# Designed miniproteins, single chains, continued (4): the designs that were tried, part 95

Each design is a single chain, and the fold is of that chain. pLDDT is the mean over its residues in the fold that is shown.

## One batch from the design tools (miniprotein)

Design m15306
Fold by ESMFold2-Fast:
Structure m15306 (fold): chain A 105 residues (1-105)
Amino acid sequence: MLSEASAAFRAGDYETAVAHYREVLERTPNNALAWLNLGLALRALGRDEEADAYFEKALALAEKHPDSPSAYLVKAAVYRRQGDDEKAKEYLEKAKKILEELKKK
């Protein structure tokens, strides 16, 4: 499911990516990254209001697990969207650090 959504997104087939991310979220509604990627696909389609609602959903889910790598990845993407490249880079590095620690557990 995620593989199909990601392939469609990379191909620029944003309508297909939206459909596949919606299927992912029917099975995993607490997947913050899937909400983020759905929002990014909708932004690419010019559906900014709907995309913003899904970014808020992704952030709310990330706040439930604030020290998770997915939470930092969501925050990095949101800051990049706002033009804060320094904050985006900071949160990406935090995500990488946690992912390295999780490999040891």
Scores: mean pLDDT 76

Design m15307
Fold by ESMFold2-Fast:
Structure m15307 (fold): chain A 94 residues (1-94)
Amino acid sequence: SLFERLFEEELREVRELVEELNERMRTESWGGEDLEAELPEERLRRYREIAELLARVGVAHRDASDEEKLAAMEEALEELARRRAEERYRELLA
């Protein structure tokens, strides 16, 4: 139950970051130096991690349908959230 709570919290954060990233890309507010000046370093690191993950999944599935690409990206985001929850769970048990 504790792990499930941590997983839900991490998944929520990841989804919020993806929505924010998509909005910035849609409005052309995504711009290297400007984004770095606007956001704290930890927030930028999380953005880069998600952006790099989604880019890698997109390249790996470049010949797939849009539906298959979206499914692969969702799976990758859930796996990222799970790894983050496992790290937090381990830290709490230490």
Scores: mean pLDDT 74

Design m15308
Fold by ESMFold2-Fast:
Structure m15308 (fold): chain A 92 residues (1-92)
Amino acid sequence: SSLKNLLEALKQGDKDAAIAAIEALIQEIEADPNSDDPLVLAAKAKGLSKEEARQVAIQVLKEEIEVLKEKFLDVEGYLEWSKKRLEEKLAL
């Protein structure tokens, strides 16, 4: 739901709606220990615990808000940035 809202906001160039959708995603992850958010699932796939995966996903999303405040990213730019930032936080 909030992920769909985020992608739609990015497609429409609505920076404020995109930030609001990311804030909602953070709240959803914080409320659900079994979150199936794509960032949480990606972190779990790299061997993190449920708690560690949720924490790293929340950190990536908070950093995405700061990036969007400084410059707008389209859908492709957002997905590329998210992937790179998650990989950096999971680097061995």
Scores: mean pLDDT 81

Design m15309
Fold by ESMFold2-Fast:
Structure m15309 (fold): chain A 82 residues (1-82)
Amino acid sequence: MSAEELGERAKKLAEEYKKQGDYVGASQSLISSGMHYFKAGKLEDALKLVQESIDILDSKAPDDTYTRNEARGQLAKIQKAL
C-alpha cells in the first residue's frame, strides 16, 4: 500500500471516529493521515490534515494536551519542509 493510500485510509478512519464522538481518536487518525501525505510529498494536504486535528481538539477535546502537543510537533515539521 502506498503512503497516499495509507493517508486516505487514516482520513476515513478519522471520519468514523467523529461519527462515534471520539474526537481524540479522530485527531490521532488525522495526524497519522497528515504524516502519510507528508511522506508522499503532499505537503499542503499534510498541513491541512494536521491543522484540522488541532482545530478538532481545540473545539471538542480542550482538556487533551498529549495529542495536541503531538499535532503541534508534526505541524512544525511540515511547515519547515514547505
Scores: mean pLDDT 86

Design m15310
Fold by ESMFold2-Fast:
Structure m15310 (fold): chain A 62 residues (1-62)
Amino acid sequence: SKEEQARKKIEEYFERLGPTRRTRIFTAYDLVTDLKMSVSEVQKLLDLTPAEVVTLESIEAG
């Protein structure tokens, strides 16, 4: 399922890059673009703050 693929990507990226806000935003962007998840789904999965959601939406729009 998409959720299983998403969890695997999260685990891989956090292991490689460490548990930072940068890793969270990078992972969120990849889930939206590669797995075609909505920003809302990714926000729930990664517990993104409102500021992080705005950052993600800015990257998507630009």
Scores: mean pLDDT 77

Design m15311
Fold by ESMFold2-Fast:
Structure m15311 (fold): chain A 108 residues (1-108)
Amino acid sequence: SLDELFEELEKEAKENPEKALELYRQMAAIYVLNKDYAGAAEAYDKVIELDPDNAVAWYERGLELEKLKKYEEAIKDYEKALSLLDPSDPLYAEAKARLEQLKAKLAA
């Protein structure tokens, strides 16, 4: 079952810290494929804990939080991703557009 798979992956991440980052990224991807956005956000929490300068992880957690309608938390994640990205990075333009769009939606 998926629950048994996630228990095994989490156990391996705790027993093999050097593999933890890759395993939590895999868990996040599996959650997204199953439309479990809450599970995906929790897996990205672990990625960010291990690699807090990973702009992609902040951005991806923001996307999942937005699907969960946790808009204020998604805004903070997009702002954090932007702070870590070079303005010439294509992800910068995408994160900025999502942030502006989400702020406009909340102001309406």
Scores: mean pLDDT 87

Design m15312
Fold by ESMFold2-Fast:
Structure m15312 (fold): chain A 80 residues (1-80)
Amino acid sequence: MEEEVKKVVELLEEVARRAEELGALALAQDMRRQKEEILKKYEEGKLTKEELEKAKRIAVSGLQLLDMFEESRRAARAAR
């Protein structure tokens, strides 16, 4: 559990950090909310494997959105 929680939390933070760097503040806030919820439930001993799995799927979706933002940045750079 702890190892899986750490991996999901690190992934959510990575997505949030990169989203902030790209100016995608709404995505960054969403990822940080998910991280906070998972950490709070883990600290309370109430985190289920299903909740962890849902957070992991959300983080993966965030990575897809980051790819779209990176492509947008490359397109803007190419138009220069």
Scores: mean pLDDT 78

Design m15313
Fold by ESMFold2-Fast:
Structure m15313 (fold): chain A 85 residues (1-85)
Amino acid sequence: MKEEIKNALNSNPDLSDVEVSDSPSRPGFLVKLTYNGVEVEVDLDENGNVTSASVAYDPSLSLEELFALANEAKTAVQNALDKAK
């Protein structure tokens, strides 16, 4: 599962530095990656479905831009995983 997720995400050129680990608090996976130069964390359930996404704080970006980037990264991750099915 983790290697399959990592390989699917690595097939998307907009996603880099992909690291997949087991979620520490629930069944599923934690994905850390870089999207458009910003570090993003994406939570997946045990079936590989995206449940949430968060972006590391960047003082050069507004909160609105950070939220938009998190939503775009969440969509990109879900699309990459769906394409790999």
Scores: mean pLDDT 76

Design m15314
Fold by ESMFold2-Fast:
Structure m15314 (fold): chain A 99 residues (1-99)
Amino acid sequence: DEEAYARELEEKLREFDRLVLKYGVPLAEEAYAKLPESASKEEKEKVTLEVLEEAIKKAVEEMEKAVKTEEDRERLKEAVRAAEEVRERLLKIREELKK
């Protein structure tokens, strides 16, 4: 059932987003607390990207621990790829806005 597959993929995407926020918020708080008062906008953006990448890594690791079947593992891979594509598009838009 293609509709069942789509629902399961959507559920994995929602769980991924929830875990990215769960790990990302405390990582952001810690990283920003360590930034010097003289930190440039570019340095702050770099730290934000590093926090996002670490949060994504932790979210994937947590979801992998919950994988019970090979099908769940494949859906997780697809969800991660979709999230990475969105991230790359957002980064490209931000670079264009800087011009």
Scores: mean pLDDT 70

Design m15315
Fold by ESMFold2-Fast:
Structure m15315 (fold): chain A 96 residues (1-96)
Amino acid sequence: SLKELVDELLEIARRLLEKIAPDFSQQAIDLNIERLKKLAEEGKYEELLQSLRAIVAMAETVRDQLTPEEQALLDRARKLIDELEKYLKSKGIKVS
């Protein structure tokens, strides 16, 4: 479902943010994830996808510093972002 896709992506985004923004406090990470959740709740899927893609792109720049488990999460995030975009486009929702 859409909710399951978004929920899993937000969980992965949290894990990736902990690695790409090590200077962020837990509160700052929580605030960023809550912002993304709010975008989904408000149907702002174009902005949500842009933010998720930015996190993934930043994580790719430090891929060599990620554990094998974190690299697998990064690869899964890419697949889920593609699935989310395809789902939203199939419903006539503007995403880029």
Scores: mean pLDDT 86

Design m15316
Fold by ESMFold2-Fast:
Structure m15316 (fold): chain A 55 residues (1-55)
Amino acid sequence: MIVKGTLVSGGAAARPGEIVTVKTEDGKLVEGRAILPEGVTAAPQGAQVDVEVLK
């Protein structure tokens, strides 16, 4: 399951495939594997990212 949200993990940038926490528009915190667009090597906190939700 893929969910889009705002990156709220620490001060470090998220890399492709890294486990991160995002906040969705409905205010839920979702942990998953970061999916970044082709050519993007890192997403800063506050960026909109897609995550593959882990069970």
Scores: mean pLDDT 74

Design m15317
Fold by ESMFold2-Fast:
Parts: structure tokens; sequence; C-alpha cells
Structure m15317 (fold): chain A 86 residues (1-86)
């Protein structure tokens, strides 16, 4: 899970810096790692990491002023819905 955690941190940093192109590329790489973990049967690990990464990304976006407080609350609501779907 070292690669996925690194990608999640780099994604949050890219978002905080306002580098949306890099953020999109890192999100694609992270999703590829998560899909591979799910294919390997590491489903719970992939799910928890996905939620952790999404929360870090939302916090970074709020800190960078890329989203409003209302958009941040919507992001947290979506994460709660994803947890409920697991």
Amino acid sequence: MEEARRLARELAEAIRAGDLERAAALEEELLAVLRRLMEEGRVEEARRLMLEAARLAAEAALEAGLISEAEYEEALARLAAQEAAL
C-alpha cells in the first residue's frame, strides 16, 4: 500500500498547489492502483484507502480555495454514501 499512500499524498499536494492537470493524472494513477488491489482480493484495504485519499483531496481543495465550504460538505456526504455502499 506504500505506492497508493504516496499517490494520495501527492494528489493532495497537487490540489493544494492548484495544479489540476497533475491532480487529474495522479487520481488516474491512484485509481489504477486501487483497481489492482481489488482484483487481488484486497477489497477492504482498497476501500479504506480510497476513502482516506478522497478525504485528503477534499481537505486540500478547501485549503486551496478551489471549493467552497458547501462543496466540501457535499464531498464528505459523498464519502459517507460510498462507505454505506461498501
Scores: mean pLDDT 80

Design m15318
Fold by ESMFold2-Fast:
Structure m15318 (fold): chain A 68 residues (1-68)
Amino acid sequence: DREKAAEEAAKDPGTAGNAAYIGALVMGYSPEEAEEIARKAGQAKSGKELLDATGEAVYIGARLVGAK
């Protein structure tokens, strides 16, 4: 499920960054830390890299924005 969510998000770099930012904030990261995580998400080239770079943040954010 996490892999599928990350794969879907990785299709659009902008979506990946936005999801990572929202997810990081929900996980309790500061806005500054969330921006750093979102930037790393935008640099990912695949769902696997996206999960490795942002971990749970992308999955949580994608679920919140309805990317199922």
Scores: mean pLDDT 69

Design m15319
Fold by ESMFold2-Fast:
Structure m15319 (fold): chain A 104 residues (1-104)
Amino acid sequence: SLLDEVEAVVKEIVRLLKQAAKELDSQGKVKEAITLLLLAISISGSALVFKRSQSPEAGEGLKGELLVARDVVAKYSTDADLVARFDALVDRAIALVDQLIARS
Protein backbone atom coordinates (compact mmCIF):
# COMPACT_ATOMS: atom_id res chain seq x y z
CA SER A 1 0.00 0.00 0.00
CA LEU A 2 1.04 3.67 -0.32
CA LEU A 3 1.14 3.90 3.50
CA ASP A 4 3.60 0.97 3.63
CA GLU A 5 5.74 2.72 0.98
CA VAL A 6 5.73 5.98 3.02
CA GLU A 7 6.75 4.00 6.14
CA ALA A 8 9.60 2.26 4.24
CA VAL A 9 10.91 5.53 2.73
CA VAL A 10 10.71 7.37 6.09
CA LYS A 11 12.62 4.53 7.80
CA GLU A 12 15.38 4.87 5.16
CA ILE A 13 15.43 8.69 5.62
CA VAL A 14 15.78 8.23 9.41
CA ARG A 15 18.57 5.65 8.86
CA LEU A 16 20.52 8.13 6.67
CA LEU A 17 20.01 10.96 9.22
CA LYS A 18 21.46 8.70 11.95
CA GLN A 19 24.36 7.70 9.67
CA ALA A 20 25.15 11.36 8.86
CA ALA A 21 24.90 12.26 12.58
CA LYS A 22 27.35 9.46 13.52
CA GLU A 23 29.83 10.67 10.88
CA LEU A 24 29.53 14.31 12.11
CA ASP A 25 29.97 13.20 15.75
CA SER A 26 33.14 11.26 14.78
CA GLN A 27 34.47 14.57 13.31
CA GLY A 28 33.75 16.46 16.57
CA LYS A 29 30.71 18.23 15.08
CA VAL A 30 28.52 17.45 18.09
CA LYS A 31 25.94 20.25 17.63
CA GLU A 32 25.38 19.29 13.99
CA ALA A 33 25.03 15.60 14.95
CA ILE A 34 22.45 16.45 17.65
CA THR A 35 20.49 18.55 15.12
CA LEU A 36 20.22 15.58 12.72
CA LEU A 37 19.23 13.18 15.55
CA LEU A 38 16.47 15.58 16.69
CA LEU A 39 15.22 15.80 13.07
CA ALA A 40 15.15 11.98 12.91
CA ILE A 41 12.96 11.86 16.06
CA SER A 42 10.68 14.64 14.76
CA ILE A 43 10.24 13.04 11.31
CA SER A 44 9.51 9.63 12.90
CA GLY A 45 6.82 11.22 15.11
CA SER A 46 5.23 13.18 12.25
CA ALA A 47 5.20 10.06 10.05
CA LEU A 48 3.43 8.11 12.83
CA VAL A 49 0.82 10.90 13.21
CA PHE A 50 0.27 10.93 9.42
CA LYS A 51 -0.02 7.10 9.29
CA ARG A 52 -2.65 7.10 12.06
CA SER A 53 -4.69 10.17 10.98
CA GLN A 54 -4.07 10.29 7.20
CA SER A 55 -5.09 13.96 7.46
CA PRO A 56 -3.87 16.58 4.93
CA GLU A 57 -2.62 18.71 7.87
CA ALA A 58 -0.46 15.84 9.20
CA GLY A 59 0.83 15.17 5.67
CA GLU A 60 1.82 18.84 5.19
CA GLY A 61 3.56 18.78 8.60
CA LEU A 62 5.60 15.73 7.60
CA LYS A 63 6.49 17.33 4.22
CA GLY A 64 7.66 20.50 6.00
CA GLU A 65 9.96 18.55 8.33
CA LEU A 66 11.38 16.55 5.39
CA LEU A 67 12.20 19.79 3.51
CA VAL A 68 13.98 21.21 6.61
CA ALA A 69 15.96 17.96 6.95
CA ARG A 70 16.95 18.12 3.25
CA ASP A 71 18.39 21.65 3.71
CA VAL A 72 20.21 20.72 6.95
CA VAL A 73 21.76 17.52 5.51
CA ALA A 74 22.95 19.45 2.42
CA LYS A 75 24.62 22.07 4.68
CA TYR A 76 26.25 19.68 7.19
CA SER A 77 27.17 16.55 5.20
CA THR A 78 30.27 16.43 2.96
CA ASP A 79 29.20 12.99 1.62
CA ALA A 80 27.81 13.87 -1.84
CA ASP A 81 26.41 10.34 -2.37
CA LEU A 82 24.54 10.46 0.96
CA VAL A 83 23.17 13.95 0.18
CA ALA A 84 21.98 12.85 -3.31
CA ARG A 85 20.31 9.70 -1.93
CA PHE A 86 18.71 11.68 0.92
CA ASP A 87 17.33 14.29 -1.54
CA ALA A 88 15.86 11.53 -3.77
CA LEU A 89 14.20 9.82 -0.76
CA VAL A 90 12.69 13.15 0.42
CA ASP A 91 11.27 13.79 -3.07
CA ARG A 92 9.79 10.25 -3.11
CA ALA A 93 8.29 10.63 0.39
CA ILE A 94 6.66 13.96 -0.57
CA ALA A 95 5.23 12.45 -3.79
CA LEU A 96 3.78 9.47 -1.85
CA VAL A 97 2.26 11.76 0.83
CA ASP A 98 0.70 13.94 -1.90
CA GLN A 99 -0.82 10.82 -3.54
CA LEU A 100 -2.33 9.73 -0.19
CA ILE A 101 -3.78 13.21 0.46
CA ALA A 102 -5.27 13.29 -3.08
CA ARG A 103 -7.02 9.92 -2.45
CA SER A 104 -8.73 11.29 0.67
Scores: mean pLDDT 88

Design m15320
Fold by ESMFold2-Fast:
Structure m15320 (fold): chain A 80 residues (1-80)
Amino acid sequence: DADKFVDDALAQANALTKQAEDPSATVEQLDALSAQAKALGKDIVAKMDDMDPTRASGAAIASIGAQVQADLARRRKLAE
């Protein structure tokens, strides 16, 4: 179900973002979160290949992956 997959991916993205927003997060922890975000983005792209396109599901899934990676990269840079 594309809707459930998008909701689950958004929940995962929010969890990673919250970890990156923690002021106690070290640069090493942010690097690990960035790697997890990249893996999540690749998994989302792979799942899109197996899913029937809906009106906006493909764009929504891609946007979630990009947002997670962008947020973690930005937080990592600020922690340096």
Scores: mean pLDDT 65

Design m15321
Fold by ESMFold2-Fast:
Structure m15321 (fold): chain A 92 residues (1-92)
Amino acid sequence: MLAQDQLQRSQQVIDQNPNNSGAWFSLARAYLSLGRYDDAIRYAQQSIDLDPNSPVTPGAYYVMSDAYRGLGRFDLARQYRQQGDRLIQQLQ
């Protein structure tokens, strides 16, 4: 799915249901794909805050990790990746 299409569809879902954590995660991935790292972090955090036990939450931590790496914040990138890895291990 193209990043622009994903952004538009995720925004439409959020406009109808702002509590849909999966839609915020999809929006974060779209912004990450566009190199908009601050927006990707903001929307990934929103996804985590809405439902920290969601199946998408490890992916939201990986989006934050990739975005912080894009910003040159390697310590934060490593920390968020480790949080995502830990959650995946807990869900298995």
Scores: mean pLDDT 84

Design m15322
Fold by ESMFold2-Fast:
Structure m15322 (fold): chain A 90 residues (1-90)
Amino acid sequence: STELARGMMLAGSASRKIREGDVEGAVRYVEYTSKNESVDSQMLTINMIDRAGKTNPVTAIKVLTQSYPSVDSSLQPVVQSTIDRLRAAL
């Protein structure tokens, strides 16, 4: 669907910014997705950031921490759990 394709593009863009070490760029994609896209697309973005965080944990933690207030309230526990797991792997 158009929604799925757009969600995948935004999530992929956020993930690429994390691999580039671009915290501000990644945060902008997360904030855009949180404002404009479904909860499912927001969850997809968090999952893609989690995956990128396996190789770029410091950048991923910064992005998730800065984006936390902007994400849907139902996803805030998932974001916090992701931050905690990435920190534990440091």
Scores: mean pLDDT 88

Design m15323
Fold by ESMFold2-Fast:
Structure m15323 (fold): chain A 85 residues (1-85)
Amino acid sequence: SARERAEELRAQGDALYAAGDYRGAGDAYVRAADLYLEAGDEEEAIEAYERAIDAYQAGYDATGDIDDAANELAAATKLAALKAK
């Protein structure tokens, strides 16, 4: 199910974050959040987007890569839209 795939991706994000792969963690968390929304799990989607923002911020702090800043903004925009309903 979408929820089961989201849980797997969230766990993958956690493992990538622990390994210092912040970009990979952020990408996994965004994918998990999108799948949580598909499953109707809004609270889990919010948490996953917040974790993605934190991961991309950690990536940007480590590398200065503008793609991490852009991905952080994209995740923050999705989170803001979800909270504004």
Scores: mean pLDDT 88

Design m15324
Fold by ESMFold2-Fast:
Structure m15324 (fold): chain A 79 residues (1-79)
Amino acid sequence: SKEALEEALELVEKAGVLAVLAGDEKTLRAVQEASRGLKEALESGDVEKAIEALEKALEQATLPEVKRLLQEALDLLKS
């Protein structure tokens, strides 16, 4: 749903703040890619593209707290 995509985007934006504060460029890049996929899904309705972007970001992210937020976002889209 649009509400799930919007809530997932909020979680990804929080993850981005944490990645910036930690100075983890790899995690930040992964989060930025996930944010792009979610924004594209909000415009197109392509939820599968958002799921793919989040799964890819989870593989690349190294910070446990960021991984948790990305997983919560993914769970929202799969529920």
Scores: mean pLDDT 85

Design m15325
Fold by ESMFold2-Fast:
Structure m15325 (fold): chain A 55 residues (1-55)
Amino acid sequence: MKVVTKKLENASDLEASQAAAELMRELRAQGYRVVGASIETDGNTTTVTVVAEPA
């Protein structure tokens, strides 16, 4: 199992979605299978988390 997290300050929903898509693309390119993703906002900080497993 591999967990990748990225934090963004003052991010829009579009920016958070783009960050999630980029992380998923990178993991798939490395041969991982994406099994989950979450976007959590706390004040002005948005945390993007992607969970992947070896395919």
Scores: mean pLDDT 82

Design m15326
Fold by ESMFold2-Fast:
Structure m15326 (fold): chain A 80 residues (1-80)
Amino acid sequence: MRKTPKSYLEKAKKAYEEGNYEEAFKWLDKAITGAMLSGEYRVAAEAFELLKKILEDKGITDGLKELDVQIRYFRELAGE
């Protein structure tokens, strides 16, 4: 059965709350890819926001400015 990008984002969020960053990245990849393909830009923005939070938690600073640009871009596409 077809999964929605929003359901992948919920799985990523749960994995993050459990401290399972590897599983969170797996579901974020599916959420972002699916959201972009289906035009669910709000879900894409929220997925990139969670990705940024995981990277910050792991001490990874490379690409955070690019993520901020992408988050804003997808928020604008979502009609915000």
Scores: mean pLDDT 81

Design m15327
Fold by ESMFold2-Fast:
Structure m15327 (fold): chain A 59 residues (1-59)
Amino acid sequence: SAEKAIQSARASKSPTAAAVAAAEMKRYGLASPEGAERAIAAAHQGDLEGALAAMEEGV
């Protein structure tokens, strides 16, 4: 589930989609709160790769 969420965010090529995926992973306990928060912050700055990396580390 977490892996599929990260893959979907990557395929979207959208920082906004990555922020949404990270927030949902945090909500459902699929990622650490710290990792999800770093991913959301990176995504809000337009850093898609940083957001994806933080989500992968947070799982």
Scores: mean pLDDT 77

Design m15328
Fold by ESMFold2-Fast:
Structure m15328 (fold): chain A 95 residues (1-95)
Amino acid sequence: ATAKEEEIAAMRRTIAAVKVLLENLEKENFPLTEEEVREFAIEQLKKAAEELEKQERYEEALLLYEAAYELEPTEEIKEKIEELKKKIKEEEEKK
């Protein structure tokens, strides 16, 4: 339980750090909106989660999708969370 909470917290901190880095790099050359920074963070979380799914690390993929859902609650992300929860239950039944 604690380890999963720490992973979610770490991902939230990573998102915050990415926002700060993008804001600092912008400096009049390429102005990014808060919405664009959020979309970028969501895309990075989805890509990382998809990589974890390919490795059959469904619980870790779920944490990343839940972090993306915290940034923007969409039906697409919610459906993916439900799909991963089902896969996790099926894997537990095979033990």
Scores: mean pLDDT 70

Design m15329
Fold by ESMFold2-Fast:
Structure m15329 (fold): chain A 68 residues (1-68)
Amino acid sequence: LKKEANRYRAKAIAYDHKAKVLEKEAQTALENGDTETAQKLMEQANHYRKLSEEARKKADELEAKIKA
């Protein structure tokens, strides 16, 4: 359980970072007038944000079981 909790924490951090990178790329695409690419990048960023949230929730659940 402890190793799994740590793994999900690491995944949450990695997904959050990926989302931020995609958001910056989307901003650059908008600045260049590429609205289609910007929309696609924002959709991907939102997907990684959801994955990050789910990974955090899973880590919290596993950590609670370790404490019990």
Scores: mean pLDDT 81

Design m15330
Fold by ESMFold2-Fast:
Structure m15330 (fold): chain A 60 residues (1-60)
Amino acid sequence: HSMFKVIDHMISQIPKEKRVSFLDLLIKQYEQIAKAFPEKKEEYEEAIEYVKKKLEEERA
């Protein structure tokens, strides 16, 4: 999944102490995009679920 690779790359560029806030913002951004572009909704909903999993990993 190309979007998951982009997310992984973005996370790798962010210092650990900023990852939780970054991922929280990314979820909000993707939710706005999914709402604005219904034709991409499924792709962004999958990406949101992936980011949520990454966020839980960073909190653990």
Scores: mean pLDDT 82

Design m15331
Fold by ESMFold2-Fast:
Structure m15331 (fold): chain A 72 residues (1-72)
Amino acid sequence: SMVEKLREMAENYERLAQEHRDLAEKYKALSDADVSEEEKRFYRSMADGHEIAAARYERLARQYRKLAEELE
């Protein structure tokens, strides 16, 4: 059904958001390590990118969850 597909999409976006959150935390930890300034800048950039991606997927997940609820 349409509602089941919307819930599945929400779940997929929730998983993607979590994956990006985990990657952001990993890169943030790497940027705090005893590495070169170039590596620190790279890791901070990666962490920021994954944080933005996580937030976007979290918004998509909420939107699809809301659509599924409204179609009930």
Scores: mean pLDDT 90

Design m15332
Fold by ESMFold2-Fast:
Structure m15332 (fold): chain A 62 residues (1-62)
Amino acid sequence: MAADLEYIKKLRKKLEEAKTPLDVSVVIVGASSMRSMPTSSDEVKAEAQKIIDEGEEKLRRL
């Protein structure tokens, strides 16, 4: 849904701006929630998974 894609875009921007492990963890939790929703489209789930993967990678580099 369009609203879900807007939320995904906000999460991605928030991840790019995140400077602390806590900020990154909050983004990962948000993306995980979107991925877990039965009503989320395959596109939203795929984008949420990418954000989770990018967030985990960023946590390892911090």
Scores: mean pLDDT 80

Design m15333
Fold by ESMFold2-Fast:
Structure m15333 (fold): chain A 86 residues (1-86)
Amino acid sequence: MSIRQQISRAYQRLIALNSTYDAIVNQLSPQQKADLYRLVMEASAQMQAALAAASDPKTPEEDREKLLRAAQAAIDRAQAALDAAI
């Protein structure tokens, strides 16, 4: 799978993650809301970094892959926490 396809897939996962959080946020305790919000924001920040690197022709392939892996890991952490809260 190309890096572009992996980025597109990760971005769609992030959109789904935000939609699920919005759907359940009113069912969460204040602490759960704070913890999940932090993880969702972290995933969003890592995804923005990966997108910026992918759009910069000066960024080495190794660095693009590293940033994409970091974004995927952040999305996985946020999804696991969200699944545990449901």
Scores: mean pLDDT 84

Design m15334
Fold by ESMFold2-Fast:
Structure m15334 (fold): chain A 84 residues (1-84)
Amino acid sequence: MPDFVPITEEEKRLIDLTLELNPVTSKEEVEELFEIVKKDPNNWTALAGILRYAEEHPSKFTEELLKELRDLFPEQVEETEKSL
């Protein structure tokens, strides 16, 4: 039975940022995902989006971002990486 749970504005933005058809392509988008992760480190979609962006766009910026992410939320990052 479809139980309609309304998607929040943040959740809709997150879906748009992480969809395969609309992958995260900008530094600003990945910084938005990082802010979402800081509020909820168990948000798999946000973590997956950041990790995919870092894989597709390796740079000093993404290296520093990944280091900070792993320093703050090592268990959540490891769990997300295992699922990708």
Scores: mean pLDDT 69

Design m15335
Fold by ESMFold2-Fast:
Structure m15335 (fold): chain A 93 residues (1-93)
Amino acid sequence: MTKSAVRITALELRLIGVEILAESERPSLREEAIREARGTIEFAVEAAKDPDEEVRRAAAEALRRLAEVLASMGTPEAEELARRAREAAEEAE
């Protein structure tokens, strides 16, 4: 697997993890979704600086999807993270 393929796969797996946790009815898992989302935003922001255009595109897409998931959670903390993810996605494009 190439370095680019590894980064794209990591972005996709992190995003899926946040989506699963965010849909949980358990408060502890929803709190974990927020923690995982913060780490995923940081990872995606770094990936958006990658010299490979496919990695940058994947990072921008992951940030957009993450923003939608976070916005759906309905908490002030999640909405603030959703805003950061949207801003980062716009800068990556």
Scores: mean pLDDT 83

Design m15336
Fold by ESMFold2-Fast:
Structure m15336 (fold): chain A 57 residues (1-57)
Amino acid sequence: SKYEEAKKKFEELVEENKDNPYAIKVKEMVEYLEKIGRPPSTEFLEDLIEELKKLNS
């Protein structure tokens, strides 16, 4: 699914940037949202992916 593909890419980028404060914060946020039964939209994950890509520049 598109969500599963986005989630996979998000997790890869978070792991690549595991010591970056922004990556830590967005990981915690997504995990919290999933825990409370309100997972983020695919579009929101794609936006986070684009922000995480900027950390590798």
Scores: mean pLDDT 82

Design m15337
Fold by ESMFold2-Fast:
Structure m15337 (fold): chain A 60 residues (1-60)
Amino acid sequence: SKDDLIRQIVIKAVGHKLEGKDLATQQKAVQAAMDAARQHIDNPEKALEAATKAVDEALK
């Protein structure tokens, strides 16, 4: 399903980047990654790139 694809993309985009972060930061990064992946759902490669960028921006 599209929801399963989004979940897989978010897991890949997050990787180990949320280790040691507080819950609020984790929630912010995951939400940003989900939103980015959903915007590019018809292109998994772009969805992963956008989700990865969203995680990195959320962690600044």
Scores: mean pLDDT 85

Design m15338
Fold by ESMFold2-Fast:
Structure m15338 (fold): chain A 81 residues (1-81)
Amino acid sequence: MEELLEKLREHGFKAIDALRKGDEDEAKKHIKKAREILEKLGEGNLGLKTAGDLFLVAVRRGDEEAAERYLENLEEEAKLL
């Protein structure tokens, strides 16, 4: 769990950084990796899936503040399991 959340943070924020720099290919690469991690985290849990979907939306929009907030929600949902 913790390792997946750490990798999700890494790829999500690398995607935002790439979007900020105008590197669309690098951003797409990291968004794809983040989505793959979210599929593993959200399997069988609606709360984790919903928080993960919101995190991915924030990442795609380049919204660092929203991404951090939704990542914190993911970490909280994971603790309730």
Scores: mean pLDDT 78

Design m15339
Fold by ESMFold2-Fast:
Order: C-alpha cells, then sequence, then structure tokens
Structure m15339 (fold): chain A 74 residues (1-74)
C-alpha cells in the first residue's frame, strides 16, 4: 500500500507545485512523506499504535489543508 500512496503523493505534488510557495511545497512534501512512512509502518506491522494513528490523521489533515489552498489559487 505504501508504494501506491507514494505514487499518489508524487502526482499530487507535481500538479499543485505551480500554485504553492516554496515553503508551502516543502510543508506539503514533509506531510506527504509522513503519511507514506506511517503507511509503511502499517504495511510492516499490520496495525498502528493510537499515537501513530493520531500522527497519520494530523499529516492527512495538513496535506488536505495545503492542497485546498493551492486549488483555491488555481
Amino acid sequence: MAEQVRRDAEGALALLEPYLSPEELARLRAAAERVVALTELFDANGALTPEQEAELRAALAEVQRIAAAAVARA
């Protein structure tokens, strides 16, 4: 699953890049990489801890927030 999430993240970053500042792009990339890393942990262990689930939800919310800002500028 992590490989598909990574591919989806790379595609989204490429599409949104023209509408983001360098700082916003860096934040989006960092949040996307966090989502991928947590998905890799899920793939390896079959489950996440409650703390890791909270981190995944926070990273997904950050990705959605920055992506929504980029779309509003398109």
Scores: mean pLDDT 79

Design m15340
Fold by ESMFold2-Fast:
Structure m15340 (fold): chain A 70 residues (1-70)
Amino acid sequence: MPSPEQKAQMEAEITELVKAGASVEELARAARLALGHGVSKSEVESWLIKAAKEAGRPESLAREAVRKAL
C-alpha cells in the first residue's frame, strides 16, 4: 500500500498536471501510475474530478482519463 505521504504527493502531481493543461493521455498515464502503486480507482477519479473543477476544466476529462488508465 502507498503511504499517506506518497498518496499526497501523487494527488499533488495529478492536480498540477490538470492545472497545467495536460492532455487526457498525460492524465491517463499519471492515473495508471497511481493505480499501479495501489491507489483505488475511486480515489484517483475523485482527485481528477476535484482538480478539473478547480482548474475550470470539464468533469468529462476526469472520467475519460480514468477510462484510458484502465
Scores: mean pLDDT 82

